Designed miniproteins, single chains, continued (3). Designs and how they scored, part 91

Each design is a single chain, and the fold is of that chain. pLDDT is the mean over its residues in the fold that is shown.

## One batch from the design tools (miniprotein)

Design m11150
Fold by ESMFold2-Fast:
Structure m11150 (fold): chain A 67 residues (1-67)
Amino acid sequence: SAVAEAARAAARAAAEGDAEAAGKYNLQSTLHGGNEEVAEKAAAGARAAAEAGDSAGQYTSAWNGGL
């Protein structure tokens, strides 16, 4: 979904240390989904992407409010 793709893009940007891009893509995932269930599914995708790097792990914590 667009929400999941945007969330993964945000996680990738965070892993590269680009906080501004990460924030932009995270906002896009919210705008496209507008639905909490879709956002949770996107967060699961972001967690999978975050497994690729340490900075991405920080992103998933922020996305889920401190998992």
Scores: mean pLDDT 54

Design m11151
Fold by ESMFold2-Fast:
Structure m11151 (fold): chain A 92 residues (1-92)
Amino acid sequence: SAAPSQQEVADKILAEVEALLKELGVDEERRQAILDALRTLLDGLLSGSPQSEITEAGVRFATLLLEALKESGVLSEEEIKQLEEDIAATKE
């Protein structure tokens, strides 16, 4: 019944993403880069950073995550292309 704080939600998201990346076999260096990018995005959202900075951080996180998913082989070439187009559209 007690709602979690925004910081508690952010910490939980970081922990769950780390667990997922480990499950997918993403190496430690790639995991840290993705988690650092996600932390930057979450910090920007929590601090009320300008929308342009939030968008930049989000695109960076999404790009790093997509590269890790490509390397893991879990995505088809068609799925990769569609996600790249979706990320590019978000930059506009």
Scores: mean pLDDT 79

Design m11152
Fold by ESMFold2-Fast:
Structure m11152 (fold): chain A 67 residues (1-67)
Amino acid sequence: SEEDRLIKELIRRGPTRAEISEAAKRLGTSPGAISRIIRRKLTLAQYEAARAIREIGDQFDEELARR
C-alpha cells in the first residue's frame, strides 16, 4: 500500500521530524501516529535483520563443518 511504501522509505532514509510531518500530511494523519508506526516497524525490521544475520552465520558454520 501507499502507507507501507512511505513508511519503508522513511525507515530507509533515517526519519527526521520534517520527513515525518510531510508523510503525515500525505497520509492524512498526525506526525505522532506516523512516529508510532515507524517505531513499531523499526523494531520488527531490527528483529528480521538479526534473524537474517543468524541464518547467514548458520549457513557458513554448516559449510565449514563439511570441510
Scores: mean pLDDT 68

Design m11153
Fold by ESMFold2-Fast:
Structure m11153 (fold): chain A 103 residues (1-103)
Amino acid sequence: MEKEAEELARKAEEEAREMSKKMKDVADEAVKTIKEGTKKDAEEALKKVEEMTKEGRELSRRLEEEGKKNPLVRRKLIISAATVDMSGMGGLTTVKTTYKSVS
């Protein structure tokens, strides 16, 4: 059980890292699109970031539920969930601030 719980935590950390990277990449591209593109491109870029943030929130919720079922690695799963949430909120805030500055 302990080895299986550690493997679950490792996979959760990898999923959180990959999702955080995807959210950062999408947010960075959205910022560039908002600054350089048309108003329509900016609206589509913002929508894409909001959709990616929603996916990040679903992953975070899943990791929190897995943590409730696995007390041995609960802290690691909760930290992974928080990492995804923080990355998503940071990216979304930057994109919304950039959109507001050009509108």
Scores: mean pLDDT 81

Design m11154
Fold by ESMFold2-Fast:
Structure m11154 (fold): chain A 78 residues (1-78)
Amino acid sequence: SPAAAAEQRRLEREIDVFAEQVRLQTGDEEYAEKLREAMRQLPAEERRTFLQKLSELQKANDQQGYKKLLDEVIKKVG
């Protein structure tokens, strides 16, 4: 449906913006690219859940939890 296609584009845009932010923050282009690929391979519901948790950790200023969750996303996809 058009609504499903619009939601898919929105999620892909969020992933691209997020990966670019990680690249700028870490200076690690390879890490950011692995994260982008990992996020794209996740089912839409899991992807949304990870993005929500990352947002919550960022608001809580939990740098360790944030980094751990990024590493878990990359590791989960392989």
Scores: mean pLDDT 79

Design m11155
Fold by ESMFold2-Fast:
Formats: sequence, structure tokens, C-alpha cells
Structure m11155 (fold): chain A 94 residues (1-94)
Amino acid sequence: TREEVLKYIEEGLRLLEQKKYEEARRKFGEALLLDPNNNFARGLYFYAQFLLTKDISYLEQAIEYFQKAIENKEPFTDRAKKLLEEALQLKKKL
């Protein structure tokens, strides 16, 4: 269900803002179970994984999927652009 996918993404984004990365990752995982091709949810999943592990490979995957979400004009384009900018700034510091 498209509405449930968007709801899980919104809930996950709220949890990211609260720095509840494990809970956020679970919500993005639930969105991906309903819509496996959702590039924004995939990027958010990897971004949450990066924030948990500090493994740069997850940050690089997050950047790639945020770019795909923007190219495909998926819901949350403005949020994806802001998160892409944030992720690119984090990569510069590593």
C-alpha cells in the first residue's frame, strides 16, 4: 500500500531527527518490504546503518540511493536533496 510506505518513511524520518537510529532503520526496512524499489527508503536505510556503524560504505550507498530518488522524482524530493547535501558534507569530514 502506497500510503503505508509513505507513513513508514515519515515515521522513520522523525526517529532519525530524534537520533533513534535502530528504530528509524526498522521503519525504513518496513517501507522496503512493501516497496522494494523505493530508492529514498533504501537510501534512508543505509544512512541509518552508517549512523549506527560509522562504516563509510553505508554512507556511500545512501548517497547513491538519494541521488536515484531525486532523479526518479520520488515522494520527499526536497527531503532527499537536503539529506544528500548532509551526507556529502559528512563524507568530506572522513
Scores: mean pLDDT 88

Design m11156
Fold by ESMFold2-Fast:
Structure m11156 (fold): chain A 70 residues (1-70)
Amino acid sequence: KKKEIAKRFVGAEAALLGYEVYKKTGNPKFALEVARKAIEAGKKVIDEGKTYEEALQAMRKAYEELVKKY
């Protein structure tokens, strides 16, 4: 179903966000934390029945909040 495919793409996008953080900070622990928080945010939005685009927005917001505090 559409939700299962969206969740798989959420996982892939979160991995890319984590890798972007790793390239900028050199910190693999922090990069994995960013990826984990992004997955949580994106999957929550999908489970609430919202769009994939809204999931991406939630993931980007989680990424920005964590990077801002680094």
Scores: mean pLDDT 82

Design m11157
Fold by ESMFold2-Fast:
Structure m11157 (fold): chain A 68 residues (1-68)
Amino acid sequence: MNSDEEIKEALEFLIGSFRGVASSRPDIAAELEALVAEIERALAEGDLETAMAKAQEAERLIDAYKAS
């Protein structure tokens, strides 16, 4: 199984989704864009664990906003 490639594909999809949210929500855009930059940096460094952790932080930020 290409689990690392599956994780990378999922993260690339999530990055696109997070950027879509950031473009629609200026109130969280700066924080969300910072998290996306950290995900991209971790992916460039081959640190999939950090990239996944930062993606989870971005999802929690979006979920907290939806709960408001």
Scores: mean pLDDT 80

Design m11158
Fold by ESMFold2-Fast:
Structure m11158 (fold): chain A 97 residues (1-97)
Amino acid sequence: EEELERARRELEEAGKQYGDNLGKFVKYAKEVAKIDPEKALKTANDASAKGTRIDSEAERLVRRGDVEAGREAIQRMKDANEEYKKLADEFKKLAEE
């Protein structure tokens, strides 16, 4: 019982962080994709852990101006987020049972 309550709290916190990160990720990812795809991919790795530093770095990257290569980086970031959400849902389902 206590383990279930702890899992619920952790899920709630993870959900908040995920929502925040997802929102910011989508916003900055579109901008960064136009500048530097490799930097965008690097930023994606950091996004999963940090989330907040993204805005500053994304804005700097946006100044270069390179659209095509950014698309692939964005796709990878989106895929990662989808998997993260899927894991969160599965974990929540297990805790509720």
Scores: mean pLDDT 48

Design m11159
Fold by ESMFold2-Fast:
Order: C-alpha cells, then sequence, then structure tokens
Structure m11159 (fold): chain A 91 residues (1-91)
C-alpha cells in the first residue's frame, strides 16, 4: 500500500542525503530534485490512501533523475536508488 511506497521514498531520501554529505562541492540541481521529492513525499504523507498513481509516478521519475545524476560519482548509491524504484514499481 501507500505506507510501503512512503517508506521506500524515505529510504531513497536518506541515501541521497548520504551522497550530498560526501560531496566536496554543492550540487544545486541535485538539491532542487531532492527538494521536489521531499514535497511529493510530504503530499503522500498528508493524503495517505488517497495517493494516486500519478503522484507515485512523480516520485519514481524524480528518483530516476537523481540516480542518473549520481551514477558517475556515487555508483553504489545510484544502484540502490534504482533498486528502490524497481521495488516501488512492484507494489
Amino acid sequence: GVEEVIALVEQAIALVDEALAAMAERDFELEVLLGMLRIVLGVMKMIGEKTDQSLIDSAVDLLEQIADRLAGRFPDIAAQLRALVDQIRSL
């Protein structure tokens, strides 16, 4: 259900925060994408079981963009994010 999607998105945000903390220089585009993902998560938490597929798809799209941006610098984190996306899609 939606609670499982929320938990997976929260795990993804924690991985992105780990990557950001390890960066030598700020990545403003990554910070914007993460900010957008946090807004989507906040809406999911607010509306709960009324969360539709379009909102879940928005979270997945943001996670894929974040994973692509991290793939060169943090390939292990990018792989973990892609695994979380696959898990969300299987729900």
Scores: mean pLDDT 89

Design m11160
Fold by ESMFold2-Fast:
Structure m11160 (fold): chain A 81 residues (1-81)
Amino acid sequence: SAQEVVDELLAGLSEVVSPELLAQIEAIFNSTDLENFEELGEAFERIAALIRENLSPEQQRKALALLQEAAKRLVELFKKK
């Protein structure tokens, strides 16, 4: 489900980002309708912006790779609906 993909993404991000940044990312997802593909896309764009503004280039590579894998899984889930 979309919730499972988001939960796995948050777990992966917890290894790369500060607790403060993780809390901001969690707040974005908590305000997002996970059944709405357009809202998920906007949430991912906001999270990518936070990553680019707050992390080193090496941490950005790791965090953005996790976002890309989660995005692929979400696209496949919405194609199957």
Scores: mean pLDDT 83

Design m11161
Fold by ESMFold2-Fast:
Formats: C-alpha cells, structure tokens, sequence
Structure m11161 (fold): chain A 75 residues (1-75)
C-alpha cells in the first residue's frame, strides 16, 4: 500500500542519517532530484515537489523527511 511504501522510505532516510550523518535540506533536495531524474519526470513537476519539500522543511526536519518519503512513494 502507499502507507507501507511511505513508512519504508522514512526508515530508509533514517538509516541514511545513521550512516552519513544528519541530512540537510540540500541533501533531501538532491535525493528528490536524483529519484525524479531516474523516473524521467518533467521539470515543472519536479519544481512542484521541491516547493512542497521546502515548505515541509520550514515546519521541521521530521516533517521534511516524511514529505520526501511521501513524494518518493508516489514516484
């Protein structure tokens, strides 16, 4: 299900932080950009997702990680 995919991506991002240290907004944006490029998403659609991620970051790191996981699950 979508919920299970989101939870899996949250866990994966948390595991990345255990190995590489705390992820910055730039790190999260780069993960999104890499995934979007691999899926061949249009530039306008990528900009929409980046804006959503940036808005989530303003609310906190945990919200940004959840939002990135939601985006990745929908790709």
Amino acid sequence: SLKEKIEKYIEMLKEYEKVFGELSLEDLENILLAAAKQKGLPEEEVKKWLERLREAWKKGREEAIKTLAEILAKL
Scores: mean pLDDT 86

Design m11162
Fold by ESMFold2-Fast:
Structure m11162 (fold): chain A 83 residues (1-83)
Amino acid sequence: EETELVARVIGQILRAIGAMLEGDKEAVKQALDGLVETAREAVERGHYDVAEFAINQLKKLAEQFPEYKDLFEEARKRIEEAL
């Protein structure tokens, strides 16, 4: 279960990166919505480490892709609200 949730988080991160490389802001938003959903599900199931992993990845993405920083910060806040 935890391994599956981590794999889903990684999958959404890769989708977001792919969307950013294509310049598709709506696809980035969709990938981040999936990431937030997975992280919130992890919190509800008691896997806080998965949510922390997602938050840390969003912080790194905000540093590496400052043009999408607002989207990453919004996603991070949505996960933190579930904690």
Scores: mean pLDDT 85

Design m11163
Fold by ESMFold2-Fast:
Structure m11163 (fold): chain A 77 residues (1-77)
Amino acid sequence: MRLSDEEIEALAHEIAAAVYESLADRYKQKGDLEKAKEFYEKAIEHYRRAIDLASGPQRQRFEERLKEVEEKLKELE
């Protein structure tokens, strides 16, 4: 079974989003809230692109992850 180009692109954006979220979490732990905010915003951009490329249950999963990252960003007030 070969993944479609759209599915591969969606997975690439999901991986990028997860990496940026992890970086943001690390900067937040270090007290660098400006860098944490920057990387959470990058994670949000990549999850939004993954959502655009996804359908059905996969899209809903990405939407749930996006909401979690948006809540983390709000904590940096």
Scores: mean pLDDT 83

Design m11164
Fold by ESMFold2-Fast:
Structure m11164 (fold): chain A 66 residues (1-66)
Amino acid sequence: KPTEEQQKAFEEAIEKLVKETGSMDDPLDSPTADESLPAVTRKVTAEEVLEMIEEIRKKYEEKKKE
């Protein structure tokens, strides 16, 4: 099970990944990532981070599956 430190590193990795991957090439980064990522990657506790990450993941998947 991931610790608080691992979760923070994970959320920061996600933020970096989205910023680098989203860039100008992918509009997905602009409308949702910028608003969602700062909230998740604002150094929340491990449990909170997991829940927030799942919520962000749902937003991405929901739009993709739609």
Scores: mean pLDDT 55

Design m11165
Fold by ESMFold2-Fast:
Structure m11165 (fold): chain A 96 residues (1-96)
Amino acid sequence: LSKEIEIDTLKAMAIISLSVSILTLDKIENPTEKQKELKKLLEKAIDLLSQENPDLKEIKKLLEQAKKLALELGDEETAKLLELVIELVEEIEKLE
């Protein structure tokens, strides 16, 4: 029960963090193709995290791809946030 609450809390924190990144991207006028791709990767990661039994390995791959795109865009802030979200996913893996 306590472990389930901890997993749900980590999932919620990851989803909130990714949602904040999407809101920041949505403020960009005339987003580039890479910025659009970054947003799609973040949206897919949220969708997967919201599943009853999320594929954490697939989520990590998407987040690593998103981090690479953020770095290519010079968006160090988003890349930093994605690194923290990857760490949250790794903590969920340890609790399983």
Scores: mean pLDDT 85

Design m11166
Fold by ESMFold2-Fast:
Structure m11166 (fold): chain A 79 residues (1-79)
Amino acid sequence: SLRAQGDQLEKQGQQYLQQGNYKEAGDKFEQAGRYYEQAGDLLRAAAMYDKASFAYDQAGNTEKAEQLRQRAVELVGRA
């Protein structure tokens, strides 16, 4: 299911985050967010986009971090 694919990607993101591999963590959390969003789990999607935003900011990709933070805010408002 879409939710299960999101769950797997979230776990991968957490593992990369613990390793300090911020770019890969951001990529996995962003992918997880997309699957949760497609599944209609807007609050879980927002949480993933927040985690991806943090990871991308740590990786020096401030523009992408800001875009994902804004998307997270939008999804919380729609939930």
Scores: mean pLDDT 90

Design m11167
Fold by ESMFold2-Fast:
Structure m11167 (fold): chain A 62 residues (1-62)
Amino acid sequence: MSDVYQRIRDLAQQAGVTSQHSQQSSQIGRSRPDSVQNIVDVSVESFRSLGQDDVADQIDRY
């Protein structure tokens, strides 16, 4: 069971690290700063949970 936790963690790190590595010093991949990214992420998560992908996409396009 502990192995499953480690596997999930590794997969998440691989996806995150590879994406960030490609961006070099930028984790956003967009023109938005970290502070704005936090606001966007919270909003996207909220709308995504509600199944409102359209709204989430609008915020992501910011």
Scores: mean pLDDT 57

Design m11168
Fold by ESMFold2-Fast:
Structure m11168 (fold): chain A 65 residues (1-65)
Amino acid sequence: MDLDAPPTEEEKEKIARDTTMQLVKEKLPRDKLIEAMKALSEAIHNAKNRKDLIEGVKKAVEEKK
């Protein structure tokens, strides 16, 4: 997989969906869930390549635990 390539829209949607479902399953408090979803959306929007997408999403979720 080319980590330096820009992520596709489908890859962004999939990671957003999978990560959101994981956060919901972990039963985060509603306020933390909202903050995590905002951070996730920002990380996805700002990702320039697949590496940035993966690392940004991971960092956003980790900070909001």
Scores: mean pLDDT 75

Design m11169
Fold by ESMFold2-Fast:
Structure m11169 (fold): chain A 60 residues (1-60)
Amino acid sequence: MVDEILKINKEMGDIGDKLFKQAQDVGRTGTPEQTKKKYQQMGDERTKESERAGRKIRKL
């Protein structure tokens, strides 16, 4: 199936995978400080996404 929905879902998955790989690469080649900062940044992004989703759910 070449559905627009499948295309959007694939793009979202690719973005998530790309961010995860970037964090792993910094962990492999970067300093402990750089790795920690990248992981904290990813945590912040997840928290913001969860807060936004939570606000929408609470309005349901």
Scores: mean pLDDT 64

Design m11170
Fold by ESMFold2-Fast:
Structure m11170 (fold): chain A 62 residues (1-62)
Amino acid sequence: MPKYKAENDLEARGVKLVEEGAKSYQKHGEDGLYYGMVKASSEVPEIAGKVMQQMEDAAKAL
């Protein structure tokens, strides 16, 4: 795809949001995960579904 660089930048931002959401879940459980998912949908709406799924998967791996 000609937009690999743009997707790579959004993906890097998404990874940081996944890490923050997983840490929030570790401290606050479901409420922390929910907060992380809401933040992802606001900051990266174009890839929110992917980021939210990765955040849930990361939380389950803890």
Scores: mean pLDDT 72

Design m11171
Fold by ESMFold2-Fast:
Structure m11171 (fold): chain A 101 residues (1-101)
Amino acid sequence: MDVERLRELFERITEAAIAGDEEALDRLIDEAKPVVEKLTAEDTRGASERTIEIYRELLRAVGMEDEIEAAVEAMRKAKLSEEVQLLLAEAMLRVYRALQA
């Protein structure tokens, strides 16, 4: 499934970030982008409050605080399943934490 491929890609992105391999990191992010776009295009269900809170924390952490409400509104309109949205949020947090280390 695309969600499992995205998880594998984000695990590899995290490993590249920890190793400081910027070239591998850029390539893996480019590879993950179309998978994320396909998943975010699926209209199944609205975002849960838990998923929205995780995205708010991520956006604050990356310095996009002024854009939080616009991003939250977009997440609510995405209508992805809660499981897919939560998996994406957790994967993004892992990548973010690895990049800060």
Scores: mean pLDDT 56

Design m11172
Fold by ESMFold2-Fast:
Structure m11172 (fold): chain A 67 residues (1-67)
Amino acid sequence: SPLREELQRAVLQTGGAASVEKDPQKRQNAIDAMKQASRVLSDPTASDEQLREALNKVKQARENILK
């Protein structure tokens, strides 16, 4: 689904940002968001709302790194 593809892409982009993040708290927040997103992606019954919520959290964590 387009949402699953967007979430997978957002996880990869956030992972890239987290890998070079010097602040351990920002890095950990991104890792936690990516772990949650991976759980949602591994659930074939996950709703569009669960996918959107995970996407928002992953995007927010990346925004916090890029500030």
Scores: mean pLDDT 86

Design m11173
Fold by ESMFold2-Fast:
Structure m11173 (fold): chain A 65 residues (1-65)
Amino acid sequence: GAKEAIERALELTEEGVDPGEAFGEAARGLSDEEAAEASAAVAQGAEELKTKDPVEALRKGIELA
């Protein structure tokens, strides 16, 4: 689901994949609704932390998903 996709995107990003590409690959198997939920959780995480660091946004997104 959405949470597992964010966890996979974080794993790929920490392995050196570009954060945007990592999220795209992690979301590939999701429904449109699950992909939107994952994207919204990461965006909310970035806003709550007021961060430009995609790794921090992804970690917070996992907590919110």
Scores: mean pLDDT 83

Design m11174
Fold by ESMFold2-Fast:
Structure m11174 (fold): chain A 83 residues (1-83)
Amino acid sequence: MSMREKLDQFLAQVEAIADQMRTMSVEERQAALDAVTKQLKELKQQILNDPSLSEYEKTVALVRIIAAESELWVQVRAAERRE
């Protein structure tokens, strides 16, 4: 399985969690945010330590992770405004 497939799969999971945040309790939303943040940190480390990836491929992957993290925070703020 390629790193690209793993990244795409994880980003899809983040989008699903972001959508679910609107129906979660405050406690569930905080737990989900903490879990996603931890997984993002772990994935960044895996990408940086992957010897099969070029520096360009690593940079592109990290940029995609940062974009997903930013989208997640947008959804968190949207959920907070509805409470």
Scores: mean pLDDT 77

Design m11175
Fold by ESMFold2-Fast:
Structure m11175 (fold): chain A 75 residues (1-75)
Amino acid sequence: PEDLFINQSVTILIQQKLLSNNPELIEQFTQQARQLLQKPEFQQLPKEEQFSQLRKLAVDLDVEEGVQDIKQAVF
């Protein structure tokens, strides 16, 4: 059930271009999404709020990967 929700979220986020279609990034997102879904506080949220948090996670991961690339390119 959690895997189904995560997989649906991944599909939507890729279609919305909020998550890169990169296998490593998808794995990082999936792992962190599972961690979030294991938290009781997160489980108490409505599905729309849970999805909003997953959208934020995807955006944050994409930004972090971009920052790492900048650090490697500058030095």
Scores: mean pLDDT 72

Design m11176
Fold by ESMFold2-Fast:
Structure m11176 (fold): chain A 90 residues (1-90)
Amino acid sequence: SIEEQLKLLEEVVKKVIEAIKKGASVEEIEKIVEAVRDKLSPVEQAYMDQLLDAVRDYKEKKVDPEKAAKELEELNKIWLERLRKYYEAE
């Protein structure tokens, strides 16, 4: 269902945010996303790619983990709302 798919994305992003807060490497965070990539649609994979690009940028710029986590939470809210509307139209 759409709700089950959105729940999967929410859980993946929560794991990424927790990993950021714990100081995990980009490689460790990429593994979290890769573990579910085969279960994702192309539009959801695009979201995961944008999420990973943001993580890489935060690490390169040495952004505070708590600030990075908050920015990822906002990105997730925007994407989940967009995906919900996208799936409601399909």
Scores: mean pLDDT 83

Design m11177
Fold by ESMFold2-Fast:
Structure m11177 (fold): chain A 75 residues (1-75)
Amino acid sequence: GEAFKKIAEFIRNLEQEDKKKLAEALEKALKEIDEKYPGRPTSAAELLEMVKPVLIELGVDEELLDEVIEALKKA
């Protein structure tokens, strides 16, 4: 939906340094999931929930982010 497009466009237009912060948060989240559940595929919803605080700090709207996470959980 529209909420997902808005978040994707926001991430696409982030400055390089902010993209690095997000990439580091994603790497940390992926490591944490892999340590807890070795070999299990990571869900997009689970990953977004783990990096949600960083996305909010970078300026993503919390309500919009929660809408996308809930939509991904139902997919």
Scores: mean pLDDT 77

Design m11178
Fold by ESMFold2-Fast:
Structure m11178 (fold): chain A 64 residues (1-64)
Amino acid sequence: MDVDATQEAGKAVARGQLKDPELVKKSNDILDQAAEEARKNPEKAAEYLGEAVNKINDLITEAK
């Protein structure tokens, strides 16, 4: 899994879908933390990134 590409794509989606700068910052923090954990444990990279994406999707849904 390309962690850098996934992290960048996630941040781009958050910027496009979220209007609240605090929610954008929170989404970026979630992705940064998940990417760091994925780099420390590549075997669980999909799990960490998947959890981060789910949390961001929840924020996007609530922001609508």
Scores: mean pLDDT 76

Design m11179
Fold by ESMFold2-Fast:
Formats: C-alpha cells, structure tokens, sequence
Structure m11179 (fold): chain A 68 residues (1-68)
C-alpha cells in the first residue's frame, strides 16, 4: 500500500498530523480522525496506527488471493 508508506514518510520527515490527514484517502483519513478523537497526540502514535492500517490492508489482500 504505497499511500500508507508515503504518509509514514511524511510524518517521519516532520509533516504535521493535520497535513498527513488532509493528504490521506477517505478510509485512512477516517481512521486517523477516529484516533485523534480517541486521544492519540504524538507522531509516533500516528506512525504506529498507519503501520497497523498497512498490515490490515496487506492481510486483506492476502485473504483476497486465497480461494477461501
């Protein structure tokens, strides 16, 4: 998921969380805003969330490749 990797790089390069949210796709933006409402405040928390979203998307892709 190239989009998630790009967002993680933006956070690592010092982009603001608001800027990252604005550049995210609709589902990722929704997840980031939900995390903000749940009290996530640090860039590290958002990087961890983005990595978890990426893992979920990779797992979904693997499931789609499986016959069952």
Amino acid sequence: MEEIEKLIEMVKKGASIDEVIEKASEPVKRALRSAESQGLKTKEDYITLLRQIKLGLEAGREAAAARA
Scores: mean pLDDT 73

Design m11180
Fold by ESMFold2-Fast:
Structure m11180 (fold): chain A 95 residues (1-95)
Amino acid sequence: MPERAGEVARELYRRGERDLLARLLQRLMGLGSRIGKEEEGNELVRKIGDAIRAGDAEKLGEYVKKLAELIYEDESMREELEKLVREAEEELRRL
């Protein structure tokens, strides 16, 4: 799952699908804020923003994967994360 989150974010960025990417990132950040790892999560969110500003799709995918990995460590978040990534993959497939 975490790898697929990074792949979807990278592809949405490369396609210029800014609104879908923003929605994916907002939903991931919402899940991340509900786990007890605020410092590490906030650092990854900052790095995601930096990668977008730099136009670095590979780094964006890497940091989104790491954020999804952090969320996935919390078993209570796994179902919602899997649903979120599946919905984003379905939206990407419709492009």
Scores: mean pLDDT 85

Design m11181
Fold by ESMFold2-Fast:
Structure m11181 (fold): chain A 83 residues (1-83)
Amino acid sequence: ALPKLTEAQKFVEENRGKTEDEVRLEYYRFVLDYAKMPEETKQRFLSIVRKLLAGQPLSEEEQQFLEKVAREIEKKLEEELKK
């Protein structure tokens, strides 16, 4: 696809293990908190990640949402690194 997935999304896709789902969700919560994302965005992102971990297909809108949030996280991290 033209836009790339985040390293976090790729990690989830590569390591679909039900025994470690909570650890993966905690990782995403940490990243979202670090990027100071709104609670509504966090809840939706984690819901989509849970579907992905369960091997459920994502809709085009859900995939686009993950990519949008990923770009916002990257942008905020770049702004912090420049200061």
Scores: mean pLDDT 69

Design m11182
Fold by ESMFold2-Fast:
Structure m11182 (fold): chain A 111 residues (1-111)
Amino acid sequence: SLEDFLKEAYEKILEALRQGRVDEAREIMLEAIDKLFEQATSLEEFRELAKRFVGMLVGAAREAGLPDADIARILREFAEKMRQATSKEELKEILKEFVDRLAEAIRRHLA
């Protein structure tokens, strides 16, 4: 069901972005973070789920037309923070900041 959830989340995010509904896409992304946080039993497990989630969001942003240079810049801003997170709660907050930063970049690109 987790793989089915992520597939459904990806498809909904991509459709919302195609329609310019960036705030709807952002909400789906935030709900996905909360679901992954609840599923993970350790920081290590959550870090692995976070990697899959970030890869999915990068794919969706690229499909929405966000330039690779913008995606790379955002990934650089957050990669070290995500690696150095010492708790599930800290990593969750970093992922939410990443989502906000990505959504803002997409909104500016689509405007």
Scores: mean pLDDT 88

Design m11183
Fold by ESMFold2-Fast:
Structure m11183 (fold): chain A 84 residues (1-84)
Amino acid sequence: SLEQYKTFAQNMLNLLDSSEFSDIPAEVKKELKKYFQKILNAKSQEEVEKYGAKLLFYLNALLSSGEITEQQYGKIIKLMGEVS
């Protein structure tokens, strides 16, 4: 539901400031927060799906470039899956 995705986004905003994500470049962390904030502020299911898809595309790019680890990627994907 829309509320489940907003809960996921809020949890991820809190998690990005944790030690588990401390090694992510500051600019990458800023962009991730931007996507989670867009999901949190979404006004419709369509808007959540749009920003969720963009977030997934961005995460795949970060993993391919080595800017995030497979463990960090997997943690985000797992938490996203728990609300679907």
Scores: mean pLDDT 81

Design m11184
Fold by ESMFold2-Fast:
Structure m11184 (fold): chain A 85 residues (1-85)
Amino acid sequence: SENEEYIKKAKEEIDKLVEEARRYAAQHGSPLAQRAADSLERLAKYIKDELEKNPNATKEQVDEKLNTLREAFEAARRIVDERLA
């Protein structure tokens, strides 16, 4: 179904964000960056688990969760950049 495809694509985007966060942490090499990546990965796992438990989630609900994760990633990067510059 179209809804199943939306959830599948959302999970793929979540995985890409986690990979990007892990690359960012590896690039910086700092414990702060590593902890930020760990926190983002835990949030990503929570969101993926919620999407799996709610296959009837609307596109709007799925997009809202993805945006929350993207905003968290950008906020974490900003904090790490400010602390490590």
Scores: mean pLDDT 80

Design m11185
Fold by ESMFold2-Fast:
Structure m11185 (fold): chain A 68 residues (1-68)
Amino acid sequence: SAALEEIERLAAEAVAEAATLSEELKRQMERFTALLIEEARRNPDRISVAQVRAMLRWLVAEARRAAA
């Protein structure tokens, strides 16, 4: 679905941003986004692209603070 494709794209961008900070933050983001994508596949009606975008944006900002 278009929503799942957008979530996968947002997840890849979040992982790429975390990778610029540290290998550990990259691994944490990969684990989190893998679970998020699995949930989106199982329950597509329970996941909003807008909410995922906001959540991943917040997590990347928190990762940047942790790396500073």
Scores: mean pLDDT 86

